# Designed miniproteins, single chains, continued (5): the designs that were tried, part 36

Each design is a single chain, and the fold is of that chain. pLDDT is the mean over its residues in the fold that is shown.

## One batch from the design tools (miniprotein)

Design m17317
Fold by ESMFold2-Fast:
Structure m17317 (fold): chain A 74 residues (1-74)
Amino acid sequence: KKEEAEKLLERGIQALKDGNYEEAVRLFEEAVEKAKGVDPQLEARAYAYLGVAYFHLGDEEKANEWFKKAEEIA
């Protein structure tokens, strides 16, 4: 699960670099699912990247929501 989350995060970051923002969102959402309850640091990082991807898609409100979730992870 944790290793899968790390792989999904890496793939999402690559999609983000390639300008494939919708694919990046999908991969980061899967990374959150795999990290949830297992690795709070990885979950927070995936939330932060979801914020970045949504910002690039022009959804500033959703981007801010994900950034807040990343900040709230203990």
Scores: mean pLDDT 84

Design m17318
Fold by ESMFold2-Fast:
Structure m17318 (fold): chain A 57 residues (1-57)
Amino acid sequence: SVEEIVERAAAGMAKMSEAGRRAAAGMLAQELHDELGVPEEEARRYAEEALRRAEEA
């Protein structure tokens, strides 16, 4: 599910530098849109949520 993808992405991003997290978030948004058909705006919000969770970890 998208939620499980966001959780796994956040866990991986928690171990990354700030630059790495930004790059990973951009890639996540693109992947959600291109592979799962999530609308661009919604995909971006999911990527922002993953980034937020990573920063709070």
Scores: mean pLDDT 82

Design m17319
Fold by ESMFold2-Fast:
Structure m17319 (fold): chain A 80 residues (1-80)
Amino acid sequence: SLVEELRRVGEELIKAIEQDKPLSAETVERLARVFERLSPEVQALLGRKLDEAFDAYRRGEKSKAVEILKEMIEEVEKRI
């Protein structure tokens, strides 16, 4: 279930970036639930990757932001 929740959140984050839409309250809530269930090491990894992705998006590097989010999902999934 944690892996499924992570994949759903990842897909929702990527879609929001690709469509230039704000994150829904539901997506934010799902992200928080996933985060709470991770070890401190994996929480740090997820937080760092999210910061990198949103920083890229803020600079107009949408494709790079999506790439970072995909890497985040893969790296976090391997550590669950």
Scores: mean pLDDT 86

Design m17320
Fold by ESMFold2-Fast:
Structure m17320 (fold): chain A 103 residues (1-103)
Amino acid sequence: MAEAEERARRAAAIVERALADPSLHLRITMEGARRLEDAERVVLELFDADDRLLGRAELRTPEAAELLARILEERAREAAAAGDEERAAALRAFAEAARALAA
């Protein structure tokens, strides 16, 4: 669905911003469960060093989580091809977490 794709793209942008700037704080909250794979809704919020909200994305469906995982895997391949293995490893870790949400 177009909505799931848009949600996934917004979430990917937030993750990439957090990885590009270590002064930023990424907060992940789950609704409906205590475990990530059982969550009905996952909210990603990006804050600066002064706790100012810079961005927010919500994953409400397994489809959006699966799309997020694919986007992050593509970005990880690009980072690895550019020689940035640290960024590639971080993006792969976030992709695995998103895949757990889809399961």
Scores: mean pLDDT 77

Design m17321
Fold by ESMFold2-Fast:
Structure m17321 (fold): chain A 80 residues (1-80)
Amino acid sequence: SLAALAEVLRRQAEEARALGLEEAAELLREAAEALAAGDAERAAELVREALRVLGEQIPELSPEETERAAEAWAEAILAA
């Protein structure tokens, strides 16, 4: 359900904030709010943006892995 995905994204936002990844945390928080409001398309867009920002801030993350994660999240959101 969208509500369950919103809870997961909210927890991921808190984890990102704890790691000092404030920009990604804010985008994930906005994505959770969009899901709670039923806006799956906006949430998918925000999750893609959050993972793009994470890839820029964490050099050890593979661009291919971050892209696959972004698409998997977007697919799950749009299928919910």
Scores: mean pLDDT 80

Design m17322
Fold by ESMFold2-Fast:
Structure m17322 (fold): chain A 68 residues (1-68)
Amino acid sequence: GPMAELLEIQKEATKQAAVGYLESLGLKAEALDAEVGEDTGVAIVRAEGKLYRVTIDKKTGEITVEEI
């Protein structure tokens, strides 16, 4: 339904933002998954053979990256 479509769009936007951030740091990145809440988006990204969790705070724009 329309709500599920909006969630998919938001997940894809989160994946693109996470990949774009890591690529801006010179890494070749591929998003594997994303979860979206009201205030945060989280993407699981593979870059250079490693897995990263990229957390984006929607209110502050803060991006946090941690290796998994």
Scores: mean pLDDT 84

Design m17323
Fold by ESMFold2-Fast:
Parts: sequence; C-alpha cells; structure tokens
Structure m17323 (fold): chain A 100 residues (1-100)
Amino acid sequence: AEELLRRAEELLEEARKKIEEGKLKEALELIGEALELIEEAIRLARDDPELVRRALELAREALELAKEVLKKSETLEEILRAIGLILRAIGLIEDAELIL
C-alpha cells in the first residue's frame, strides 16, 4: 500500500507539470492512473489509518488537479474525462473518510 501511494504521489506531481504545459490529455491519463493506485491502496490498507489518511490526502490533491484540468479544457472529451475523474476522486475521499 505505501509503495502504491508513493507512485500515486509521483504521478500527481507529473500531472501538475503537464497541466502547466497545457498537456491536458496527458494530465488526465496521469490523474486517472494515480486514482487507480489510491483506490487499491485504500483496499489493501483499510486497517492502517495512517496509510488511509495519506490516500485521502492524495485523493484530495487528485480532485483539485482534475478541477484545474476541467477549467482549462477546450474540448467536450476533455471536459467529460475531467468530470469523471472528479467524481471518482470524490468517491475515494468518501470511502477513506468512512474508514477513518
């Protein structure tokens, strides 16, 4: 679980750079991959409140990055993908809060 969260953090930092560069499609892909790792980490570490809190923090960061992509999105495809990631991040935040 800890290694999954470390990898998710790296992906979210790379996504931030892609957003700054205007590479929104790449940012969406990185945020999506990070959310998959966060979801798996929550599933594996449900009995570890410290790891679940780290997953919660990363899910909140992913939410903010997805909202930033939504604000900068110029195509319907990018808008819909960003909304999907926002909803997924909210779901993971709710799951983590329910465990804690």
Scores: mean pLDDT 87

Design m17324
Fold by ESMFold2-Fast:
Structure m17324 (fold): chain A 78 residues (1-78)
Amino acid sequence: MKLSSLEVLETLPTEWLIGMLSLEADDEEAIRRILEVLSKRKLSPEQVARLREIKERLEALGADEALLERIDEIIASN
């Protein structure tokens, strides 16, 4: 089940999107949409560090490798 539409996510501050992402465990569509919005934004070094922590959590929870690769791409682009 989707928790938020892409259009709603695009209106939210980057900090809130990172916070929402840190709470997701099993809604791959919600995670994917949040990552889509974050991929279009310039992140601070602190926000990049938080994404690394979120990646480690999602990996521990058995998230899809494609989602983990998407996080790495966002980190690498910043």
Scores: mean pLDDT 76

Design m17325
Fold by ESMFold2-Fast:
Structure m17325 (fold): chain A 71 residues (1-71)
Amino acid sequence: MKVAISEEGIVISDYEGDPYKALKEALEEAGYKVLELTKDKVVFEKDGKIYYGELKIDEKKKVLSAELKEL
């Protein structure tokens, strides 16, 4: 599994199993606090900033992506 996280976007490639679990674990490992995670969105916090992302999942390519907005 390959993970790229920035303030502008998230991409998780070659995930195995549950992509939502992979996303939560990747965010927490990177120091973010996950506040809400549903099938279509994630809300998380770091350093007093709250981020919102709409989730896009390509199950055939095993890719999860989201473009981020600061709330």
Scores: mean pLDDT 81

Design m17326
Fold by ESMFold2-Fast:
Structure m17326 (fold): chain A 74 residues (1-74)
Amino acid sequence: MAEEYRKKGEEAFKAGNYQEAADWYLKAGDIYESEGNLEKAAESYRNAATAYIHAGDYKKALEAGKRAQELLEK
């Protein structure tokens, strides 16, 4: 369930495991998107982008951020 992956991302982020947090948030976003909850999907992708920035993975941060923005266009 998307909410469980979101919680795992939040816990990993609080623990300083930013790469793991980003991966969980990305998975949560994918599930929210498949459920048609585009607002929560976009939020999860933005949280993944923030976590990737903290991890120093700027390429994945940019990809996650763009995906979040694209969801708000339709």
Scores: mean pLDDT 84

Design m17327
Fold by ESMFold2-Fast:
Structure m17327 (fold): chain A 69 residues (1-69)
Amino acid sequence: LSPEEQAELRRVLESLLAAIEAGNVAAALKGAQDIAELYGLPEAREVIALLRAGDLAGARALVRALLAQ
Protein backbone atom coordinates (compact mmCIF):
# COMPACT_ATOMS: atom_id res chain seq x y z
CA LEU A 1 0.00 0.00 0.00
CA SER A 2 1.11 3.58 -0.68
CA PRO A 3 1.57 5.90 2.33
CA GLU A 4 -1.71 7.62 1.41
CA GLU A 5 -3.55 4.27 1.19
CA GLN A 6 -2.04 3.20 4.54
CA ALA A 7 -3.23 6.48 6.14
CA GLU A 8 -6.75 5.99 4.72
CA LEU A 9 -6.86 2.34 5.89
CA ARG A 10 -5.75 3.51 9.35
CA ARG A 11 -8.57 6.10 9.47
CA VAL A 12 -11.15 3.47 8.42
CA LEU A 13 -9.78 1.01 11.04
CA GLU A 14 -10.01 3.75 13.71
CA SER A 15 -13.67 4.36 12.71
CA LEU A 16 -14.31 0.60 12.88
CA LEU A 17 -12.73 0.47 16.37
CA ALA A 18 -14.92 3.39 17.52
CA ALA A 19 -18.06 1.59 16.25
CA ILE A 20 -17.08 -1.62 18.08
CA GLU A 21 -16.34 0.31 21.31
CA ALA A 22 -19.74 2.04 21.02
CA GLY A 23 -21.43 -1.37 20.61
CA ASN A 24 -22.76 -0.35 17.18
CA VAL A 25 -22.53 -3.82 15.61
CA ALA A 26 -24.34 -2.78 12.39
CA ALA A 27 -21.88 0.07 11.70
CA ALA A 28 -18.93 -2.16 12.68
CA LEU A 29 -20.07 -4.95 10.30
CA LYS A 30 -20.43 -2.48 7.42
CA GLY A 31 -16.99 -0.99 8.17
CA ALA A 32 -15.34 -4.42 8.28
CA GLN A 33 -17.10 -5.46 5.03
CA ASP A 34 -15.93 -2.25 3.31
CA ILE A 35 -12.33 -2.91 4.46
CA ALA A 36 -12.51 -6.51 3.19
CA GLU A 37 -13.82 -5.37 -0.22
CA LEU A 38 -11.62 -2.27 -0.74
CA TYR A 39 -8.32 -3.52 0.74
CA GLY A 40 -8.69 -7.31 0.52
CA LEU A 41 -7.54 -7.63 4.14
CA PRO A 42 -7.97 -11.27 5.33
CA GLU A 43 -8.19 -10.08 8.95
CA ALA A 44 -11.31 -8.05 8.06
CA ARG A 45 -13.14 -11.34 7.40
CA GLU A 46 -12.06 -12.53 10.87
CA VAL A 47 -13.41 -9.28 12.39
CA ILE A 48 -16.74 -9.89 10.58
CA ALA A 49 -16.90 -13.44 12.02
CA LEU A 50 -16.18 -12.18 15.56
CA LEU A 51 -18.83 -9.44 15.26
CA ARG A 52 -21.42 -11.95 14.00
CA ALA A 53 -20.60 -14.21 16.98
CA GLY A 54 -21.12 -11.27 19.37
CA ASP A 55 -17.43 -11.33 20.39
CA LEU A 56 -16.95 -7.56 20.57
CA ALA A 57 -13.87 -7.92 22.81
CA GLY A 58 -12.20 -10.22 20.26
CA ALA A 59 -13.13 -7.92 17.36
CA ARG A 60 -11.78 -4.90 19.29
CA ALA A 61 -8.48 -6.68 20.08
CA LEU A 62 -7.97 -7.70 16.42
CA VAL A 63 -8.68 -4.17 15.10
CA ARG A 64 -6.26 -2.73 17.69
CA ALA A 65 -3.59 -5.22 16.54
CA LEU A 66 -4.13 -4.13 12.92
CA LEU A 67 -3.78 -0.46 13.94
CA ALA A 68 -0.46 -1.25 15.69
CA GLN A 69 1.13 -2.30 12.35
Scores: mean pLDDT 81

Design m17328
Fold by ESMFold2-Fast:
Structure m17328 (fold): chain A 70 residues (1-70)
Amino acid sequence: LSQEKRDELHLWLQNEVERLLSETDDPVERKKRLQEIVDEKKKTLSPEEREYLDRLRNGVLTYLDEKAKA
């Protein structure tokens, strides 16, 4: 997977997460919507791009879980 594609997916996910955080404070809704957004994006991606996006998503899910506990 190219560095340019990694950067593109990282920036895309960051923007989606920022939007999601501004739309809802509910930790359950945040995780559910993030999963839906990522799953929809994965339909348009190659297997390598999907694997990379899944790794990025897992990092965000961990962050959201910690934020919910605080």
Scores: mean pLDDT 80

Design m17329
Fold by ESMFold2-Fast:
Formats: sequence, structure tokens, C-alpha cells
Structure m17329 (fold): chain A 58 residues (1-58)
Amino acid sequence: SKVEEAKKLFEEALELIKQGKFEEAKELVKKAVDLLLESGKYEEAKKVSEEFIQKLNE
């Protein structure tokens, strides 16, 4: 499903952040957010975006 794909992309993005690959991580998060928005999962899309921003500022 789109939601399952979005979750996988977000987990991959978190691993890329740990590796310092921030631009690659941003692209995966954008795709994950798009998939969640297309699935009507607006609150999950917002949460994913906010968590990603928080991880970048740590």
C-alpha cells in the first residue's frame, strides 16, 4: 500500500540522516509525504515532516 511504502521510505531516510546524507534523506521524505497525502493520511504526513525537521536540527 502507499502507506506501507511511505513508512519504508521514512525509515530509509532516517538511516540516511545517521550517515550524514541529508539531501538524499530529504528526497525520500518528500516521496513519503506525497504518498501519505495521496492516501488521505494528512496527520501522518504532518508528523513525518515534523519528525524529519526535528532530526535535522539535532
Scores: mean pLDDT 83

Design m17331
Fold by ESMFold2-Fast:
Structure m17331 (fold): chain A 55 residues (1-55)
Amino acid sequence: DEVVRIIIEDAIKSLPKLSKEEQEELRDKIKELLEKYFDEKERKEYLAKIDEALK
């Protein structure tokens, strides 16, 4: 789903600008979307991007 992909990409870009608490909340919501709409390979790739953004 392209709309979900855009939402996730925008959310990941926003992660470094958020407070620690907001980052954790948004990360959990992104993870739920990844589990519903993406296969295992794409999910792992997005999770790696989230980890990089939160570093």
Scores: mean pLDDT 79

Design m17332
Fold by ESMFold2-Fast:
Structure m17332 (fold): chain A 115 residues (1-115)
Amino acid sequence: AKEYAEKAKEAAEKGDALEAGEYALKAGEEALKSGTREDALYAAKAAVYAGQAADDLATKSGSIEGQLQAGSGAMAGGMGYGVAKSGGAEGAAKAALVAAKAALEGARAAAEGAE
């Protein structure tokens, strides 16, 4: 999960919200399979990076739907991170997957709105 979280951060920093979302999804899937708290924390961080990148893209494109979906993804990722800190590794991984999916949908909506 750490490697995919780092790739999600790099993609987000480059402005590639779609790639960031895909890596966040992979981080969440690995965290769910491993069942470790550490992997769940990385997956939640990846989902936050992906959501922030999707929100930035949606804001620049003027996509209201993309902004709403991306914001939802970032919020869910933050909640997952909090849960992972308090001891809920499986719950955090599931929350990170939901957030990553929302961020990915937001990035798609933003990309369509930009054209």
Scores: mean pLDDT 72

Design m17333
Fold by ESMFold2-Fast:
Structure m17333 (fold): chain A 71 residues (1-71)
Amino acid sequence: MDKEVLELEVEAALHLMAASIALRIGDLEEAREHLELAAEHLEKAAELAEGKEKEIFENALRKVREEIERL
C-alpha cells in the first residue's frame, strides 16, 4: 500500500469513529462534520488507489455520503 493512501485511510477511520461517538450522544452537528471529513479523505484515497483497494474506498465513500444525507 502507498504510504499516502494508508495515511488517508487512517485519517478517514479516525473521523468515522468520532462520527459514530457523536451520533451515539446525539451531537448531529459534530457527526456531520466528521462524516464530511471522512468522505474527503476516502475520496482522495480512492483517487490514489488501484484495483480492489480503490473499489473498497469507493464503496466506503458511498456509504459515508448516504449517512450524511440521512442526518
Scores: mean pLDDT 86

Design m17334
Fold by ESMFold2-Fast:
Structure m17334 (fold): chain A 61 residues (1-61)
Amino acid sequence: EPRAVTPEDLLAMVDGLIASETDPEVVALLRQAREALEQGKVKEGLRLLQEALERSLAASR
């Protein structure tokens, strides 16, 4: 387990979430997070990823 989350770790996590996610709104947020992370916009990517995870969690309750 890495001590800190790197952009590569975040990209791998986002790709895994996209592959397993069925909610198109969550997938759209995850794709936006991936794009931001690819551009080195880590803060923006993390914000979008957090929004996607919160949406996914709300949908699963």
Scores: mean pLDDT 76

Design m17335
Fold by ESMFold2-Fast:
Structure m17335 (fold): chain A 58 residues (1-58)
Amino acid sequence: SEIERKIKVLEGSIEGIRTLIRLLEESDLPEEAKQKAIEALRKSLEELEEELKKLKEE
């Protein structure tokens, strides 16, 4: 069940990043820094989703 645990961790990470994006959208951070952080997080989401898909194919 090591693969199953990795899947659960990835799912949790994806949910965490989605939450962080929402918090950043509501934050008082400088707009430029905020947009840059959100774009980086969205890219990480895409990469994690692809990794999750690969693990489910094993």
Scores: mean pLDDT 83

Design m17336
Fold by ESMFold2-Fast:
Structure m17336 (fold): chain A 65 residues (1-65)
Amino acid sequence: SDEALRNGARGAAVALKRLGLATISGLDDEQRREAARQGLLEADVPVTEENIDAAVAALRGSAGR
């Protein structure tokens, strides 16, 4: 949904700001999901599976430019 995309983008932005792109690019899939989850928590966004999936997708997109 559009809301999940916005929520995921906010969580991903917080994770990128805290850890940096190089750190996130070096994470495995499990570690990337945990980084996304913590980013959502810090962004005060609900930690739902849909929001985590959207945040992970946004983090992968950022790592690829």
Scores: mean pLDDT 81

Design m17337
Fold by ESMFold2-Fast:
Structure m17337 (fold): chain A 108 residues (1-108)
Amino acid sequence: ARARAAALNLEGQRLLGQGKYEEAVAKYDEALALDPNNVEAWNNRGEALLKLGKYEEAVKYYQKAIELDPYNWRAWYNLGIALRKLGQYEKAEEYFQRAREAARLQGQ
């Protein structure tokens, strides 16, 4: 299951890079159905939603990524970007601070 989930996550990343955001979402959904603990797939699924302008939905996927791995600085950073897009500037600034702290701790 994990190896197949990882392959589907990579397919999603390829589609995301091609601007095929809805197709990328479908591949990430398949990956998460096989391995719901795939932190990278949760974060990447959020990124695809962010590219589609679905900011509130993207926030939920990034929150799941940080729930599984609180040291995932990219998920904290992307959470901040999504909240900034929603006009929640103070909360975005808090999450950018959390991203910096997570990046610091990841190096230890």
Scores: mean pLDDT 87

Design m17338
Fold by ESMFold2-Fast:
Structure m17338 (fold): chain A 66 residues (1-66)
Amino acid sequence: MTFVVHLSGDPAQAIGVILSLMGDPNLTVTPVGPDTFVVTFTGPQEQADALRDLLESTPGVTVSEV
């Protein structure tokens, strides 16, 4: 599953979440701009759904699935 993540407003909490995701071996986080990241997840669907919920609930984050 692949998400495009865009940071807006106050990025402090969003940066913390992105840094925590970079430690996951099932996640590839690719910066494509100063405020835009592509997150690719190869783990189980339940964890992908939890990741989506985490990203969508994070202040200053806009997320789109591809």
Scores: mean pLDDT 73

Design m17339
Fold by ESMFold2-Fast:
Structure m17339 (fold): chain A 65 residues (1-65)
Amino acid sequence: SKEELYAELVARLESIPVGDGEALKAFLESLGFTNVTLEQAKVIAESGPAGKRVLARALADYLSR
C-alpha cells in the first residue's frame, strides 16, 4: 500500500546520515532516479529529519502515480 511505502521510505531515508550526499544519491538511484547529480543529492542530504520525511511523502506519492 501507499502507507507501507511511506513507512519504508521514511525508515530508509532516516538511516542515511545528514550530509551524506553519496548515500542519498545511491538511494535515489535505487528507486530509478538515474539522473540525480551528487550536487543535488548533497543539498537534499543536508536537510534535517523533518525534510527527509517530507521527501519520503513526495517520493511515495510520485512512485504511486
Scores: mean pLDDT 78

Design m17340
Fold by ESMFold2-Fast:
Structure m17340 (fold): chain A 70 residues (1-70)
Amino acid sequence: MAEKLALAQRVAKRIKKLYGDNPAMAQRVEELFGEILRDDAKSAELAQKLDTMSDEEFGKWLEEQIKERE
């Protein structure tokens, strides 16, 4: 749906801003977001975090999510 496309575009912009010069981290973050975007509840959580977190807070949260998966 258009809502998921809009969220995916916001995610892509944030990844480029935070990890544009780090392709390895960008790839790992894209994989995480690909999984989140397949789940409507997780997608809603992600949208809320994109709205409420600063770039620094969001980056730290993403790194923590990646650590928890490993």
Scores: mean pLDDT 75

Design m17341
Fold by ESMFold2-Fast:
Structure m17341 (fold): chain A 84 residues (1-84)
Amino acid sequence: MSKEEFDKEVDRALAAMEIAVARELIRQGKYEEAVEFLKKNLDKIPEELQPEALRVLAEAYRKLGKNDEASKYEKQADEIEKKL
C-alpha cells in the first residue's frame, strides 16, 4: 500500500467519524454546533462522502429554521451524488 492510498483510507475514516459526531450533535439538539463543526471540516471530507455530509448539514440548518440554507446544501449534495 502506498502512502497516498493509506492517507486516503485515513481521511475516509476520519470523515466518517466527523459525520457521526455531527449526527450526534443534532440528536442532542446542538444544531448550531453541528453546523459549525461540519463547515470547519467540509473541505477535508472525500468527494464520496460529501453528499452525506452536506445532507447532515442541511438537516441541522432545517432544525435551526434556516430552510434556504438547508435547500442549498441538499441541492449541492444531489449534484455531487449524480457525478458518483
Scores: mean pLDDT 81

Design m17342
Fold by ESMFold2-Fast:
Structure m17342 (fold): chain A 72 residues (1-72)
Amino acid sequence: MDELIAGAEKAAEAAREMAKKAIEAGADKELADELVKAAEAVLEALRAGDLEAALEAARRGTELAEELNKQL
């Protein structure tokens, strides 16, 4: 569990960096903010022990990242 939480923390930080760069490149700020929220939701779900919620948030984050990349 702790390794999954550490991985999720790194993923959330990467999502924040990606969101900042995307916004600077002219991407939709709301979409970028949703990506960060999805990454943070994974972390919170893992800390709560809710693996199903963590997987759903991770899937949502992946879809949001793909949409954001299409705008760039």
Scores: mean pLDDT 79

Design m17343
Fold by ESMFold2-Fast:
Structure m17343 (fold): chain A 94 residues (1-94)
Amino acid sequence: MEKKENIEKAIDAIEEAARILSQSGDFDLQVDAALVLMIVSLARKALEKGDYETAIELVELAIKHLEDIASRYQVSPEVLEKIKKAKENLEKAK
C-alpha cells in the first residue's frame, strides 16, 4: 500500500480510539484524549502538505500517548484494537 494511505489509516484509527476515550466521563481521561486528537490534527496537516516524515513522527507520538492511557486506565477492547490497527498501519508506512 502507498505511504500516504497507511498514514491516513493510522490517523483514522487513533482518532476513533480518542473519540471513544473522550466519552468516558472521566475528566483526566477526556483531557488526555483531547491531547491525542490535537496531535492527530497536526499529523493530518503535515500529511496534506506532503510532509510524510513529520506526519509519521506525530502518529508515533499519538500512539505512544494512547499506549500510556491504556497502561493507566482500563480501556475497552475496541480501543486496544484501534491502537493495534494504528501501529500496524504505521509500520506499513515506514
Scores: mean pLDDT 85

Design m17344
Fold by ESMFold2-Fast:
Structure m17344 (fold): chain A 74 residues (1-74)
Amino acid sequence: MTEALRAEARAALAAAVEAVRAGDFEAALAAEERFIAAVRAITDPAARRELLAEAVAAARAAREAGERLAELEA
């Protein structure tokens, strides 16, 4: 059960990253909802923490890319 939920969460996270790269904000939000639902279904705190750390790392990378782009626009 937990392994299948972890796989689903990681697939959703990958889909969110792809949607952001494509500029498809609605698809990114849908993927984020799938990720949250999968993480909420996981009862193992260690697995939950690992997936949240992966999501935080992905969000940080996206923010840093956006900040660099904003500097070029200035």
Scores: mean pLDDT 76

Design m17345
Fold by ESMFold2-Fast:
Structure m17345 (fold): chain A 60 residues (1-60)
Amino acid sequence: SKKVEELFNEVLEAIRNKAPAEEIQKLWLEMLEAAKEEKVPEEEIEAYKDKAQAEADKVV
């Protein structure tokens, strides 16, 4: 969970800093890999996805 949280924070920072979509996608995939290793519940992954999407929607 701690590693997943760290990677998710990197995703949010990349979105806020208007990083290239490719970088954001790479960070998101790394987070998903860590979540799979830690058997994170689907509900928690979905919450992360919703939060990332909300941040992306603020950045045009």
Scores: mean pLDDT 80

Design m17346
Fold by ESMFold2-Fast:
Structure m17346 (fold): chain A 56 residues (1-56)
Amino acid sequence: LSKKVKLDKELQEQVIKLLMETRNVSEEQAREFLEALEEDLTEDMKKAIEELIKKK
């Protein structure tokens, strides 16, 4: 979507994995959390997520 900030596919997969590990939720639930996060996602938040994941 042109107006909505979204994570790259690789980052989306890594965020889903982190949510599953930290929240002990299913992949489907983690994906729902990611979609909710992306609705309110700012460019600053996207960069923070990218930096956090890339350093793992």
Scores: mean pLDDT 72

Design m17347
Fold by ESMFold2-Fast:
Structure m17347 (fold): chain A 64 residues (1-64)
Amino acid sequence: KKEEAQKLLKEAVEYFEKGDYEKAAELAKKAIELDPSNEGAKEVLAKALEKLGKEEEAEKYRKE
């Protein structure tokens, strides 16, 4: 399951780089569901949420 989380994280990063922050956040959330210890997925989700103006939600994933 950790390998699947890594694939979702890679896709989340690709969407983030394309400017699709909603899709990036969705994929990062799925990666966290599969591997809650995945720091990279939490970081991508926090950054995507900040880009969407959801700073309070982003803080939950930065501090854990």
Scores: mean pLDDT 78

Design m17348
Fold by ESMFold2-Fast:
Structure m17348 (fold): chain A 83 residues (1-83)
Amino acid sequence: AEKLYNETVKKILELIGEAKKAYEAGDWEALIKKFEEAIRLLETSIKKLKELNAPQEYIDKLEKLLEDAKKALELLKEEKKKA
């Protein structure tokens, strides 16, 4: 469970770095895709951690990241439509 949590966090940090590069390049489509990829990874990892009866602290941290990422994605999609 801890290994899955740590690997998920590492991958999310990598995706954040890639998203920042896309944002700085003005590539809104790449930015949106990176957020969608992060959301899918978080949903999959949360489901797996729940199946493994992982500590609630790990699940809560990833669920908060998932909620924040979903809200950010919605805002990014709306801003892209205006641009």
Scores: mean pLDDT 80

Design m17349
Fold by ESMFold2-Fast:
Structure m17349 (fold): chain A 55 residues (1-55)
Amino acid sequence: MEKAEQAAKRAATLAKNAGLDPESARIAGRHLAKQEGLSDEEIEYAAELAKKLVE
């Protein structure tokens, strides 16, 4: 869970700095969590959290 939250926060920060939309943050969060070797549940949690942080 902690790694999923960190992936989501990194994705949200990148999206906000680049002026990207919430959907782009969701995709980035999923990608970063997948690279960390997280479970499917944690990957989807990171994706949804990244989207919410940009909304």
Scores: mean pLDDT 81

Design m17350
Fold by ESMFold2-Fast:
Structure m17350 (fold): chain A 55 residues (1-55)
Amino acid sequence: MKKELANALLEGDVERALELALKLLSPEDQKILREAYEKDPTVETLLRKLAEIEK
């Protein structure tokens, strides 16, 4: 699953990357990711927020 997410991000498929990321996250982390995506729906934003959530 993490490899599939990484591939989606590398391909710039933001919608697929978001869907895959949400499946990996807790409900609280899903909320954080969705809020970030609503403000800036880019691969860069998803990458930054996923890195923050993982820590």
Scores: mean pLDDT 75

Design m17351
Fold by ESMFold2-Fast:
Structure m17351 (fold): chain A 61 residues (1-61)
Amino acid sequence: MKEILEKQLKELEELLKEMLKNPEALEILVKTWREVAETHPSPLVRELAKYALEEYEKLKK
């Protein structure tokens, strides 16, 4: 893929689905996403992390 964002977003989505099979590991990953969303200097990477958190919240409900 030519766009790093598209590749990372797709990989993140697939990782999230796999992590649903192990909710304990998913909680650790979610903590990492929150830190990235709050502290990462790149708005693109923050957006990616926020997307992951939104997907997690949908699955939690």
Scores: mean pLDDT 71

Design m17352
Fold by ESMFold2-Fast:
Structure m17352 (fold): chain A 60 residues (1-60)
Amino acid sequence: SPLHEEIRRLVLEEASLGVKLIHKIVLYRVTGDESAKEEAEEIQKRIDELAARIEELLAK
């Protein structure tokens, strides 16, 4: 169904962002680059937004 396809797409996007988040955290830890920390915070915010949207769709 279109709803199941949308949920699957959002879950895969969340998983992909999770991998990118780990990479940015490691980069910040190794290099001390504040831009990597800022990018990690932006990725975390997007993950939180996707998680909230997935929860909304699952409640329907």
Scores: mean pLDDT 87

Design m17353
Fold by ESMFold2-Fast:
Structure m17353 (fold): chain A 55 residues (1-55)
Amino acid sequence: TVEEKERIQQEIQQLQEDEESLAQGLSEALKWSFELAHKFAKMIVEVSIAELEKA
């Protein structure tokens, strides 16, 4: 029926919105993790350079 079709469409829309919300949360977590990883990489490089300059 038309009503069943509309309910299915609403359920699909809700699932798509839930997917977008989850993707946004994961994107923020990944961005934070990437920035943290970049800071650690920079520190490692800086330490390595300092050690080479002492040698």
Scores: mean pLDDT 78

Design m17354
Fold by ESMFold2-Fast:
Structure m17354 (fold): chain A 70 residues (1-70)
Amino acid sequence: SLEELKKEAHELVGKVQEKLKKHYETDKELREEVEKISHLPEKIAEAKNEEEEKKLLEELIEKLKEILSK
């Protein structure tokens, strides 16, 4: 559901933010990967319908999981 996707995205954002706090000064790749997706939260907020919002949330979740797997 859309609510489950929003919850998952929120939890993953929190995990990425904690990783950034610990490694901000030392992990250039982490900073660059986060920067590449920094536009997605704004696009999600501007989504015209639930289908668009769901697609953008799924993209964000996939990208966040990739960042956390490194």
Scores: mean pLDDT 80

